# Designs tried in a protein design run: designed miniproteins, single chains, continued (2). Part 63

Each design is a single chain, and the fold is of that chain. pLDDT is the mean over its residues in the fold that is shown.

## One batch from the design tools (miniprotein)

Design m6169
Fold by ESMFold2-Fast:
Structure m6169 (fold): chain A 83 residues (1-83)
Amino acid sequence: APSVEELIDAIVAAVEAGDLEAALAAARELAKHLGLDDVKLALEIAIGLLGIRLGVAKIAKDEEEVKEYEKKIEALKALLKKI
């Protein structure tokens, strides 16, 4: 079975690729190790931290970084709703 660290890396890679199915599979496996509520809390924290990055990109008027962080935040929100 993959380690907790390998599952976290798989979730990150899937979110960056926009692959919700792969992200869900990895997050569900991670939930078997950590528990579903702890995985949900970790995803909420990740969304919050990316929100700070998005805020900085908007202040800098970096349209490409804004799009990238908005895409990642929406992918994490979709994952959080479906897990």
Scores: mean pLDDT 88

Design m6170
Fold by ESMFold2-Fast:
Structure m6170 (fold): chain A 65 residues (1-65)
Amino acid sequence: SKEEIERLKERLKNLETVYDNLQAIADELAKDPSKAAELARVQAMIDATKKSIDELRKKIEELEK
């Protein structure tokens, strides 16, 4: 439905914001070698968020066909 597509697009926008914020955090953590473990955890969150974004984009594309 149109309402479902609109909700998914809103979720996509929110996930893209989270992704951008996590990238900024990772960039700052990368400047400090003592933060390597924290950086690795943030990188895992970035990877998971990217997969969610890609999956959501595919679902939206299928629904809009």
Scores: mean pLDDT 88

Design m6171
Fold by ESMFold2-Fast:
Structure m6171 (fold): chain A 74 residues (1-74)
Amino acid sequence: GPAGVAACADQGLALTAAIVGSLIPGCTGEVHDNHAGVATCDTEELARLAALAGGLVPGCRGAVRPDATPPPAV
């Protein structure tokens, strides 16, 4: 699914962004070792919301990552 990604200045900020993303219904937040909080969501709209929420954390920049290969939508 699409993901909201927050690239942060440090690991603590990335953890905060991941937690904020996980508060959105339909999203699962994870922190990565490269100072990134990632929220994987069921829809692009939710991924956009997660990216915006992550971007509100000081020292973080939010971006939407679409699926590299769209899964067969049936």
Scores: mean pLDDT 74

Design m6172
Fold by ESMFold2-Fast:
Structure m6172 (fold): chain A 86 residues (1-86)
Amino acid sequence: MSIVQAGRDHGARVAREDSDGMSVEEIREQAELARKQADLAKKNRDTFLSQGNGFGSFYMDVLYAALQAYYDELERIARQKEAELA
């Protein structure tokens, strides 16, 4: 529980740091890349789960949680920045 939450918190922090100085278009491009990486982590989790590898599955869940939080925070920042430019 604490490790997954730490992963989410880390993803959100990195999103705020990475988005500093970026345009809305650049933030959305980074969000799309993060979404694709999250999808890959989810697929890898399912593969490990099918193999009975509980540790590998758990590790991919943590990675997925971090990437999902990174994506969600970038999308939030992009929306806020668009509102400031309007």
Scores: mean pLDDT 84

Design m6173
Fold by ESMFold2-Fast:
Order: structure tokens, then C-alpha cells, then sequence
Structure m6173 (fold): chain A 74 residues (1-74)
């Protein structure tokens, strides 16, 4: 489900950020940052399309965390 997808992304985010920060290749680090930004855009679209206010709020919060993570690793 979409809610299960959000939960998985939320749970995996700290590990992905740690791996990206350990990356020595700046091109690969940039690719990680872009993947996080793409995921954030998808989460924002889910928030905008959702009729469930709790799911929408959760997706928006995840989008903000993904954008912050992308900025942190670049």
C-alpha cells in the first residue's frame, strides 16, 4: 500500500543518508542527492493527491525530510 511505502522510506532514510555521506565519489554523492529529491517530489505529489489528511500530512513531512537529507549530503 501507499502507507506501507511511506513507512519503508521513513525507516530506510537514516541508513541511505549514512551511506551517501560515506560516499567518496562526488558524482555518486550527487546521484544520491538527486534520488532523494526525486523521492521528495513523489511524496509531495502523493500529499497533494491524497484525500486522507493524515496520509497527506505524513507524505508532506517525508518530502521535507528527504529534501533536507539531499541538502545535507551535497
Amino acid sequence: SLAEGLARTEAELPAVVALAKAEKDPALRAAYAQALRDAAAQARRLAEASEDPELAARALALAERLEAAAAEIE
Scores: mean pLDDT 85

Design m6174
Fold by ESMFold2-Fast:
Parts: C-alpha cells; sequence; structure tokens
Structure m6174 (fold): chain A 116 residues (1-116)
C-alpha cells in the first residue's frame, strides 16, 4: 500500500540519519529537529526535550556503530574464508576475537557514559 511505502521511506530516512551520526560521532541541531519530525510521522513517542532527543540519537548511533563494525568484520572475514585466503580454523578464531574486542570496547564506553 501507499501508506506502507511511506512508512518504509520514513524508517529508511531515520536509519540513514542514525548511520550518519554513528560515522561522524556528533549530531547537528538540524538532525535533532528532523529526528523529532520523523518520530512524529511514524507515530513514535517523542522525547520531552532537545537534550533528551540528543541523548537518544547518540545512544542509537553508538548501538549502530557497534552493529556496523560487527557487520563489516563478519563480511570481510567471511569473504576471506570463502576465497581460501586464510586458514578456516585460524580465520574463524580471528573473526571471533575481533567481534569480542569490539563488544568489550562498546561495553566500556557505555559504562563510562553511565558515570556522567
Amino acid sequence: SAAEARRKALERELQELIDRVAVRGEVTDEEIERFVELLKQLGLPVPKSKEETKKLIMELADKRELELSKLLIEAVGNALLKSGSIDKDEGEKMIKEMLEKVDKEFEKRKKEKEKE
């Protein structure tokens, strides 16, 4: 339906905004305002203040940075395994260790932010 197509377009725009913030490590005032409008159009709850909205965007961006980092590690690792460029057992171990390291770094960042 046209309504479903519109909803998917808004969800994509929201995800693209979060992806840009995740890569850049910062959010602009214009992106905060656009994020609020996207939430309203999607019928989602809107944070009570600009500061709460910024915090939510940064939390979503941090989670997305973690997801993108893991997807990249898995995509590159699986491509190398499929090509036979690395030993299967050693390659699988390296991929697992890289994923665990990324998880640990993000858990550390999250705990440091909770102390602020």
Scores: mean pLDDT 83

Design m6175
Fold by ESMFold2-Fast:
Structure m6175 (fold): chain A 95 residues (1-95)
Amino acid sequence: MVEELVKKALEAVEQRKQLTIENVPSEEDAEKAAEKVKEKVEKIPGMESLLGRTVDEAEGVFSVGLLVGPKDFLSRPPGSPGPAIVTLTTPLPPP
């Protein structure tokens, strides 16, 4: 399952598209997939990635987001074409 998530995320990165993968079985699987994508992307010369984690208790989700682009993408002015964005979400236990 983690390998399938990594494959889908890498395809989105290659196409420079936004991708949201919902209902990942666990926070651990979401984080493992995101970390593997980050490692693979950072092995490409001139590429950089930013990994973020968010817990939204109101929406009942845990999210891991990965921004991927060339090393200058974080320095681009507002309105420039954005990086590829991959988001993995996992449902939180009900309160």
Scores: mean pLDDT 73

Design m6176
Fold by ESMFold2-Fast:
Structure m6176 (fold): chain A 99 residues (1-99)
Amino acid sequence: IGLIEISYHEPDERIAEIKELVKEVFPDARIVERQVDESELPSDVEIAISFYDEELRQVGYIAIFKDGTYEVFLFEPDPRVEKLAEKLKEKFGLKERPL
């Protein structure tokens, strides 16, 4: 993972804390914050954390929904993404989204 994008619809105070948690798990990755519309991020998602490899291919994401649930999607398993999801769950009191 070489690039991590934090996408959101509206400014959110949690973004700064998410960024610090990302830095703890991925100290060598570049972090970019982007304000986006519904064409790039569904309206029921508050914040998405998208992971890209060193060739800028998307490897997965963590989505935090307005209802306080979260979802993790990975094309290939990465223990660091799992650690980040656990930290986010603990920090913000999130529940895993039912399938």
Scores: mean pLDDT 75

Design m6177
Fold by ESMFold2-Fast:
Structure m6177 (fold): chain A 70 residues (1-70)
Amino acid sequence: MEEERKKKLEEFINKEMPRLLRDDSPVVLKYRPEIIKAYNKGDLEKAYQLVKKILEENPLPLPDSAKYVK
């Protein structure tokens, strides 16, 4: 069960990380350094919680294709 949760966290972060690295909005800039540190340490739970905070403060989903269009 822990391994399944880790798998879901990894998938979630992998989907959001490219967008977060290119998003210069104030809320993302505030949390981005901590998310990158947590992800690089392999602390997926902490990285997920920080991404969740960004989504709660600015709940606008971006499509995956946005990085290729503009």
Scores: mean pLDDT 67

Design m6178
Fold by ESMFold2-Fast:
Structure m6178 (fold): chain A 88 residues (1-88)
Amino acid sequence: SSALENLRTGPVTLAQQLIQQALKENTIEALQKVQQQIDQMINEANTALSNSSTLSDEVVSALQDTKSQLEKLKQQVQDKIKELEEKQ
């Protein structure tokens, strides 16, 4: 369904767009704001997963995939913050 596809791709696509915009600004502040937004998305996925007994297996799988991808994007943002800190 379109809702399941949006659950799987929506947060990841948004996170990627936010990262791209922050990279254009190329500031630690912009990247830290994106990290906070990704943390919020991860927390929302964790909250949904904590009540997994009410969810279908497909929804649980989609949330786990989304969370995993968001955690990888968060690591990319953290690595870029570290790189910029070394240049200042």
Scores: mean pLDDT 84

Design m6179
Fold by ESMFold2-Fast:
Structure m6179 (fold): chain A 89 residues (1-89)
Amino acid sequence: SVAELLEENMSEELLEKLRQISERLDAQTFASKRERFEALLRLFGEVLGLPEEEIEEMREIFEEALEAGKLTEEQKEKLTEILKELLER
């Protein structure tokens, strides 16, 4: 799973940053899945220093998934690629 991949290949510094993101998300209440995802994308930029181009790609994928009512296999693969880049940095 993606969670297992993250756990096995993450540096202590990256793990601490992801804990900070989780803590900030848990401190918030969201009216919709979209609002939660927008907050997650913002925190990825602020805490992890993800490039704007990668954040915009994730946002596009989420907007398409919301319109379709589901996440496609292609969209899951693209999200997994972005997460793998985070693990390599």
Scores: mean pLDDT 68

Design m6180
Fold by ESMFold2-Fast:
Structure m6180 (fold): chain A 71 residues (1-71)
Amino acid sequence: MPTDEEISHLVKVIKSMSREQLQRMVESIATLMSPEERAQLYQLAEQVLENPDDDETLRQLATLILSTQRG
């Protein structure tokens, strides 16, 4: 599990990025991952969206990750 420090650092990095940079990052990661790894990432993104204590930036990232999934 990621630590609170790692989550805090990730949030700060993401907040410093433009939406275009975030989209590019998500697309790049999705391209490098296997279908099985992407499925696990989508499950984690769903968990982030279900947690009301998550920062808006993390929720935005989770939404972008899920938007790359092809049904």
Scores: mean pLDDT 68

Design m6181
Fold by ESMFold2-Fast:
Structure m6181 (fold): chain A 81 residues (1-81)
Amino acid sequence: SSVLEQAIEQGRRLLESLADASPEEQVAALTSFLQTLAASGALSLEELRILADELLGRITDPAARARFAAASEAILARVEA
């Protein structure tokens, strides 16, 4: 999906722009990004899972990675319900 590819690239650029930000700021920004896409309906549940996984793999800080993993799971659970 071109929308999924664009979303992955946008998320990557967002994370790069926050390279010197706190783990809390990185997680908040990525969580808001994923939440906005989930609310838009532009991506299916499966595509949102792929996006979340791609973003998680790009987070180098262990604390930020763990927090984003928890946040993304919560968002995806709400979409599935």
Scores: mean pLDDT 84

Design m6182
Fold by ESMFold2-Fast:
Structure m6182 (fold): chain A 129 residues (1-129)
Amino acid sequence: DISFDAKEVEEKANIILATGEFNASGARTLAKAALKAAKIYSPNSIAMAVSELSRLPLFAQLFPKSADTLRKLPMDLLQTNKINLNDKHQLLAVAVVGLLDEYGQKNKLNLNNKDEIVKALNETLKPLI
């Protein structure tokens, strides 16, 4: 399995914590998910997933400021590997993509089913808030 530098995890956790939505343990869990996704997936795959996530009504409901910020980013910029993991909104979106992918592998998630996405987000994020 992929190992992470504890310092890199804490640096990314502090960026996520700046969103104001998560406790310290939750921020570390999200930081690990984001770093794992960034190492496993191509930058283009991450950019496409982040773009799709920003358009989900549920993501806008849970993280309205992040969703608004991400929707203003052109897809072309995301596809040119311009995902900034030092930006709290972009980092949070990558982390959520990583958690949903892990949940989907375990539970055969249908990303087109609103109820399954709601359940996945509640199960993955509720303990982190």
Scores: mean pLDDT 72

Design m6183
Fold by ESMFold2-Fast:
Structure m6183 (fold): chain A 71 residues (1-71)
Amino acid sequence: SKEDLLEKTKKRLKQLVEDNRDAPREEQLQRLRQVINETIDELEKAGLSQDEIDDIINEAVTYYSQLVQQS
């Protein structure tokens, strides 16, 4: 479901923050871009519309920003 894909994406981003906590900001942003691009490809393969993909990515990026502020 869309909710399962969002939760999977959030889990991946949480792991990304934990794994790259001590990395330079530029490297953190580069890895975020890679994860976002891979997620878009996965959501397209799952048959989601562009609007649904945009919703998931926007929520996931908001979640990532909150995690970075708490670290």
Scores: mean pLDDT 83

Design m6184
Fold by ESMFold2-Fast:
Structure m6184 (fold): chain A 63 residues (1-63)
Amino acid sequence: SDAERARAALEPAAAYLGLSVEHLARLIRRGDELAVSLVGHFAGFPSDADLETVRRAALEALE
């Protein structure tokens, strides 16, 4: 599922930003576009994927 892909992407996205996964999670919950975009990239979402679709998957991964 999209949420499973987003969950697998959390660690590599956090590492890319030099953050902990907990810090990345706070950015995603605040709607940070860069954090969401990086999770989408590492989760293998297409480059033209709607940011709101990626954000929904990332938030579901954090539950």
Scores: mean pLDDT 83

Design m6185
Fold by ESMFold2-Fast:
Structure m6185 (fold): chain A 105 residues (1-105)
Amino acid sequence: MEAERERRRKEAEREALEEALKEFEKVITEDLDLEEMKELLLRALLHLGIHPLLANDLLESLSSEELREIAKRLAKEVKEALENDIPLSEVQKRALEILREAKEK
């Protein structure tokens, strides 16, 4: 049934967004070192469907303060997506824009 397939897909996308949000919130709220922050952000970006090599490249050379700011921005985007049923593909696009902007500074 197509309706059940769409429901399961939406449930899987929502679960991925919720897992990503959990990892971003840990970066924001916990006293983590740079390596721990980077690992949590990499896991969160993987839940958003961003390739690990691209995610690692975009996070490379960023300070702990910059990583926390990215986590805050991405957590806000994920929360908005969960509240307004924004598709995972749009969240992924916004996340890549945020990461590229941070790297170019």
Scores: mean pLDDT 81

Design m6186
Fold by ESMFold2-Fast:
Structure m6186 (fold): chain A 71 residues (1-71)
Amino acid sequence: DYFEKLEAEKKLSDDLIAKFNQRELKTREEVLEAAREFYDELVKAGFITPEQAEEDLKRFEKLLEEYEKKK
């Protein structure tokens, strides 16, 4: 179901942003690397395609930029 995927992505996004804000992931590159690893695992498991993973990662990167700008 589409909502299950959206909820999982939101939870991951919120968790990664919280860790970045707490300086557990000290750079934007570290947060993006963690997100890339997550999507790579989803591709390996057959839940999404590599193309979908690239789109989702790009959206996540955009959300990080917007989060930093909100301050």
Scores: mean pLDDT 68

Design m6187
Fold by ESMFold2-Fast:
Structure m6187 (fold): chain A 95 residues (1-95)
Amino acid sequence: SAAEQQRAELLQQIYDSTADIVVYGTLIERRHGSEEIRKALAAARQALADAEAQLYALAREQGIPQSVVDAELNAVKARGEAEGAARVAELGRQS
């Protein structure tokens, strides 16, 4: 359904934004960050917040309990953090 596609897209956005936060945050810590990297981190944090808000709104429309959404968000964020860490490790190998 359209709602299932929207949910999948929002979960992908949460995953991608969480990974980006790890990558840009680590670059700032290691390099004392450029303005572009700091703006990219801020944009990733905003994208995460927007996607989470949209996911909760969609869940309310579908009658999905908040506890189910919270568990799904925690799982997706954990996978996003692992992906971000993997990208950081790969960047370290390329340098």
Scores: mean pLDDT 87

Design m6188
Fold by ESMFold2-Fast:
Structure m6188 (fold): chain A 86 residues (1-86)
Amino acid sequence: MSVLEKLDEIIERLEEAKKKKDKELALEALKEAIKLILEHHEDPLLATGRVLRLIGLMIDLERSEDITPVVDEAIELLEEIKEEFS
């Protein structure tokens, strides 16, 4: 499975978490995204910025009663990150 295929699976899990309102599923998906970026991104400075933004979204997610806006922002960010691996 390629990095892009793994990112697609993470995005699909975030969409599922949004539909189910499952905060724990969303947090687990974001943790997997952070690990994947740290292990496979060729630009360490860009990777660091992306990871810090994802960590910020995890903090927002833990503090939020409505996860939908945070998950939508996470999906948008991961789609941008996906372009960096293309």
Scores: mean pLDDT 84

Design m6189
Fold by ESMFold2-Fast:
Formats: structure tokens, sequence, C-alpha cells
Structure m6189 (fold): chain A 65 residues (1-65)
């Protein structure tokens, strides 16, 4: 959905900005977890699962590089 794509873009932008500002991986995970809880109010369970997987992939890339 368009809302899922907007939330993916917003989350990626936010996590990248947090990394650039020196935030820890734990802080970025906490923000991602908060974002997923908020998203569950407007997205279907299937879309929340897709956003969760997207967030886990982003966090894994940040942790690796």
Amino acid sequence: SSELEKLKQALETLLNQMQAAGASLAQMRAVADWALREASKVLSPEEVEELRRFAEELLAQIAAG
C-alpha cells in the first residue's frame, strides 16, 4: 500500500539520520520497535510483518557496515 511505502521511506530516513548522529544500534532498534507499534494501528497484520522485515534488514545492514 502507499502508506506502507511511505512508512518504509520514513523509517529508513530516520534510522540513517540516527546512525549519522551517532545513535547506538540499541537506540535505533528501540525506535524501529516504536514505529512498528504505531504502524500496527493503521496497517494490516501482513503489512506490519513486511515493515518489520524491512526494519530488520535495515538494522542488519547498519550493524554490518
Scores: mean pLDDT 87

Design m6190
Fold by ESMFold2-Fast:
Structure m6190 (fold): chain A 100 residues (1-100)
Amino acid sequence: SKTLNRVRIRLYKDGELVGERVLESVDPQELTEGLQALHEELAAQGITYSVEKLTVKRDGMSAEEQAALEAKVPEIIEEERKATDADVTAEIELESSVVD
């Protein structure tokens, strides 16, 4: 079985949905690199945001895969949560599912 990891990021301004991004990978390292690249891309476009909601869902993960996600993905998300006053707020949802 492969574990599919998905990060869904929804961006809101004045309570209105202004953007949505989805990252998927079977490799937690690719997922963390994708999150870093997304953050850099948004910053390059002049988009700054603060994380107001973080949801993590895990299903059928091995202990090693779970530990890798817990070590890396939340660290990147937590760094984004430390952003100062931003016009945009973000909801981040991390889901992991076993796929055959």
Scores: mean pLDDT 63

Design m6191
Fold by ESMFold2-Fast:
Parts: structure tokens; C-alpha cells; sequence
Structure m6191 (fold): chain A 72 residues (1-72)
């Protein structure tokens, strides 16, 4: 449990930093990172590997970026 939560937070922080580096505002970056965090947690809960959960999180962050860009 604790190890999975630490890993999920690590992924969230990595995605958040990358989004901020890409020029996203803090509010939008946090929203996308939160979505990715949720999906990483779901993937780990479903028995996925840490690498698989990371890939799911990054894929969902990329999808959420496209959704946010279409809203604006």
C-alpha cells in the first residue's frame, strides 16, 4: 500500500513538472497530473506492473492535454 502510494505520487510529480516545463499554467498542470495519478492508482490496483502503471499515467496525461487544448 505505502510503496504504491509513494510510486503514484512520484509519477504525479514527474508529470506535473513536465507539464510546467511545457508551458502549462499551474492550475491546468495540476488537473492533468491529478487525472494521471488516478489512472496510475487504478492500474496498480488492477494488478499492473509499476512500469505499466507509469505508461498508463503518461498516456492518460497526453489524452487529457488534448482534451484541455480543445476546450480553449
Amino acid sequence: MAENEAFVKEIRDEILKKLLDEGYDEETAQKIADVAEGWARIALGAGDSKEGARQVAYGMAELEKKIEERKK
Scores: mean pLDDT 80

Design m6192
Fold by ESMFold2-Fast:
Structure m6192 (fold): chain A 61 residues (1-61)
Amino acid sequence: MSEEELEELRREAFERLSEVADEVTARWYAEQVVKVAEEKGREAAERALENALRALTDARA
């Protein structure tokens, strides 16, 4: 992914994570998703985002 795509991913991840978590938690997870994207690409980043969303959603149960 390009630098521009990584920044867009960070923003989208933060927005989605903010629906299920506090701003601080959402920002932390968004940064982790971007790091995964930098190291392993889009597929791994999408999986990391899904894992974060599921974990945070489970915490609400």
Scores: mean pLDDT 80

Design m6193
Fold by ESMFold2-Fast:
Structure m6193 (fold): chain A 71 residues (1-71)
Amino acid sequence: LQAQIQQLLQQAKQNEELSKKYKEKMKELGKKGTREDAIKASAYGVLASGYSVDSMLNRRQAQALQQQLES
């Protein structure tokens, strides 16, 4: 159980880093002011949100396993 909790927390951290990476790309393209760059920035925003959700799910699973250890 402890190894599984650590693995889920590691996956959550990786997904958080990917979310941050795509948010930075979104900001860079948003500065350009063209319609094409705005569309691409929106796509990166969707990817960032997806990785953020995945990170949250990994953390919720880790919490459930932690509670099982404490019971």
Scores: mean pLDDT 82

Design m6194
Fold by ESMFold2-Fast:
Structure m6194 (fold): chain A 71 residues (1-71)
Amino acid sequence: MSPEELRQKAREIAAQYPEVTHAYARVVGDTLLVGLHLKPVDRKTAQEIGDRVQSELSRAFPDYRVRVRVG
């Protein structure tokens, strides 16, 4: 899978969540970094969304270290 294809698929997984207004993805070596911008939600809801996205990405890309940041 190309880095661009990986980034695109990661963004598609994040975009499944209606609270996600924007998602970006970067690949650095074996690390997939995904940044999420959310609608105004409480900290607990933001953490739950981040955890779900990280879980789905880790399942989809088991050969990568997945890091999800919510900002």
Scores: mean pLDDT 83

Design m6195
Fold by ESMFold2-Fast:
Formats: sequence, C-alpha cells, structure tokens
Structure m6195 (fold): chain A 61 residues (1-61)
Amino acid sequence: DEVGRYLRAYVALFPDRVSDALFEAFVRTFEVPAELHEALRAGLAEYARHGRAALARLVPG
C-alpha cells in the first residue's frame, strides 16, 4: 500500500506535527505522486484527530 508507506514515513519523521506546510514540504522532498496527495492528506488528518488508533485502521500491520 503506497499511501500507507508514505503515511508511516511522515508519522515516523513528524509524530506530533501535522500541518499543511509540513505536508507540502514532505510531498515535495520525497516526490510523492500527485494521485496520492488527497488520500495521504486525508490519512494524516485522521491521524491528527485520533492518533495511532486511526493509523492502525488506515494502515493495518
């Protein structure tokens, strides 16, 4: 799961910081494909609201 890999990478780098500025920097630096941006942003918003429980639901394993 490509979105899950980027979600885990972002959370590993910024576990307590979810912001538009960091998201834009992350997708630019790691050249995240444009088609994954919406799903990744949605996953990070869910993680910001519910923490690890949301991450486990979105990216099992």
Scores: mean pLDDT 75

Design m6196
Fold by ESMFold2-Fast:
Structure m6196 (fold): chain A 68 residues (1-68)
Amino acid sequence: EALERARELVDTDPAEAIRLVSDEAIKGDKEANEIMAEAYRKLAARTEPIEHEGARTYPPVGRFPTPP
């Protein structure tokens, strides 16, 4: 069963885990969706973005006045 293998791969190869459960998740399988969510979180943790001010690429909001 792909779900069983994906659970084992979530920690070692989350990208492969996502690939294995993507078809089941598309079908609406609750367990496949939970495995995918965990795998995405593992991938995010591996590539932790540097959290220095201005290092992120999302649009700046709030503190930018109109140019003089």
Scores: mean pLDDT 67

Design m6197
Fold by ESMFold2-Fast:
Structure m6197 (fold): chain A 73 residues (1-73)
Amino acid sequence: ELSPLLKYISKVFGISKEEIEKNKDKTLAEFLREKLNLKYDVEVRSVVEFARLLTGETRSVEDLLKAKISEFL
């Protein structure tokens, strides 16, 4: 049962649930850099801020970026 934030990101970017579960020990920031081929912090931050805005997530972008993928499962 995915959090609304991660569910939104997975649907928008076509990331499978199997891929998410395989990467559960990575932070959200590292997972997004790898899967979306992003090189700059501003790009990763923008993805998370937009997803946060649309899903009503209450944690800060900084806290979300550092959280393990397992926290969203």
Scores: mean pLDDT 83

Design m6198
Fold by ESMFold2-Fast:
Structure m6198 (fold): chain A 88 residues (1-88)
Amino acid sequence: HMTKEEIAKLFKEAGELGTKAVELARKYGAPQEKIDEIRKLMREAFEAAQKGDGEKVKEAVNKLKELYDKLSTEIRQRREEEARRAAA
């Protein structure tokens, strides 16, 4: 059983991760489908938090973390590759 405080903390984390992921996806030029996926996860986290379903909020947070990490890594690798090509 997850407390209301724990659920609120997870929901805040989901909102922060989702916002950063959407911003990153837009800057990267990611497909609209990816942005829609992030927004869907944010909405699922919100609905789950309102129902007191901490496990569902945690699932959404974990998926948002994976999406954010993947996008962040792809952007960094692409920029590093472009910088190396310019230096060579």
Scores: mean pLDDT 80

Design m6199
Fold by ESMFold2-Fast:
Structure m6199 (fold): chain A 69 residues (1-69)
Amino acid sequence: MKYVPAVEVLLKPGADVNVVKKRIESRGGKVLYTGQDTIIAVVPDPEAVVEELLKDPEVLSARVVEYPV
């Protein structure tokens, strides 16, 4: 099984997941999973994207994860 570096984003209750998803996509991210309060995406620079997402008031937490494909 192959693993790819991805970012896992947890949103605050009531946050608009589509707004954060659009932001990730605008930075060249490919969204692998979208839940009610969770987004998992592959991005060109996971560490930099995590740092930027943590500045977003809609974001509860963000981290780099290894995602199975």
Scores: mean pLDDT 79

Design m6200
Fold by ESMFold2-Fast:
Formats: structure tokens, sequence, C-alpha cells
Structure m6200 (fold): chain A 65 residues (1-65)
């Protein structure tokens, strides 16, 4: 339940990142799958959240800088 809520929140964040960066639907979906893998690969919610957040920041920084 808590992991499902985190996964749903991270997927929503991934969609918003893709929209803001002007990514194609295909690239946005690939990013969503990557975020799902990060979240589901971690048993600890805090670690999963930190790793997913770091990945989002890296993607934004790499594209906008």
Amino acid sequence: SKMDALLESMIAGAKEVGKKLGWSEEKTQEWIERIKEIVLSNDDLTTAMQKAGEAHREAIKEHTS
C-alpha cells in the first residue's frame, strides 16, 4: 500500500518531467519504466524515494544545463 502510493507518485512525477522537458510519449514511457525499476528494486521506502528523486534531478540537470 505505501509502496504502491510511492510508485504512483513517482510515475506522476516522471510524466510531469517528460512534459516539461518536451519528451516524446515513448521517451516519457521509458523514463516511467526506469523509475518503476528504481522504486521496486528497493525494499525501503525512504531509499526508493531518494534514488528516484536523484534520477529525476540528474535527468533535468543533464537536459537543461
Scores: mean pLDDT 75

Design m6201
Fold by ESMFold2-Fast:
Structure m6201 (fold): chain A 87 residues (1-87)
Amino acid sequence: SKEEEIERLREIVERGVRRLEERGVPRAEITRFRTFSLHLIRLFEEGKTTLEDIINALKTFAKSEKNPEVSEVLAEMAEEIEEIKEE
């Protein structure tokens, strides 16, 4: 269900935040990551975007991200969401 997909998306974001904290990424970078990710989830919850659009947005953002730790987490997040879409 969409509610189950939204919960899984939130879990993916929280895992990403924990990974960035464990790697010593600055709070400002983590805040940008969290804000961007939560915005995508909100758009999905409101029916304004799809899982495919979110995956594509995350992959695009990962390629343009200057911090390699943030880039890696965004790419991993996209892969985890692709698994949800294939279910």
Scores: mean pLDDT 84

Design m6202
Fold by ESMFold2-Fast:
Structure m6202 (fold): chain A 85 residues (1-85)
Amino acid sequence: MLVLPEDLSEDARLLTRAMYLADEEQQKKLSEILDINLFWYDGVRSGEISVETLARFIERKLNELSEEERKEVIEKVRSIVPVED
């Protein structure tokens, strides 16, 4: 089970879970949408990068977006990887 820090936003948790559920094609689309290097997926799957480190990075990226841009990103991610709230 994916354990995430309690102090993370709901959006950051959702995006982190989406990245873990994504297949190779979905990972490429998510990397483009989130402006995240594909190395993050390899590092997380290999255990080189912790789940917490990835989740914190995602939250930082989301904090750079406006509320409207954040909502658009979440909608795009949900269309690629169906994740539950």
Scores: mean pLDDT 75

Design m6203
Fold by ESMFold2-Fast:
Structure m6203 (fold): chain A 84 residues (1-84)
Amino acid sequence: SEKEKNRKIVMMEATITMSRLLLSQALKVASPEQQKEIEALLKRLDANEAKMRALAEQGKIDEAEAIADQNLSDVKALLDKLKS
């Protein structure tokens, strides 16, 4: 339904917003080398968000969700690497 599609889009947008917030917080305490890695991921998130929106508009919600989930996974992987 339209209401369910809208809820999923809102949830995907919330996931992207959370990812950006986590990366922005990490950026504040990162070394210059780590900042480069974080900025590269932020650029990839921007590109993936555009693709996610295009897929959602085509009704390909599962494909859009897969991109949002991959983005969150990539953010978690980078943050875990930065802890090491």
Scores: mean pLDDT 82

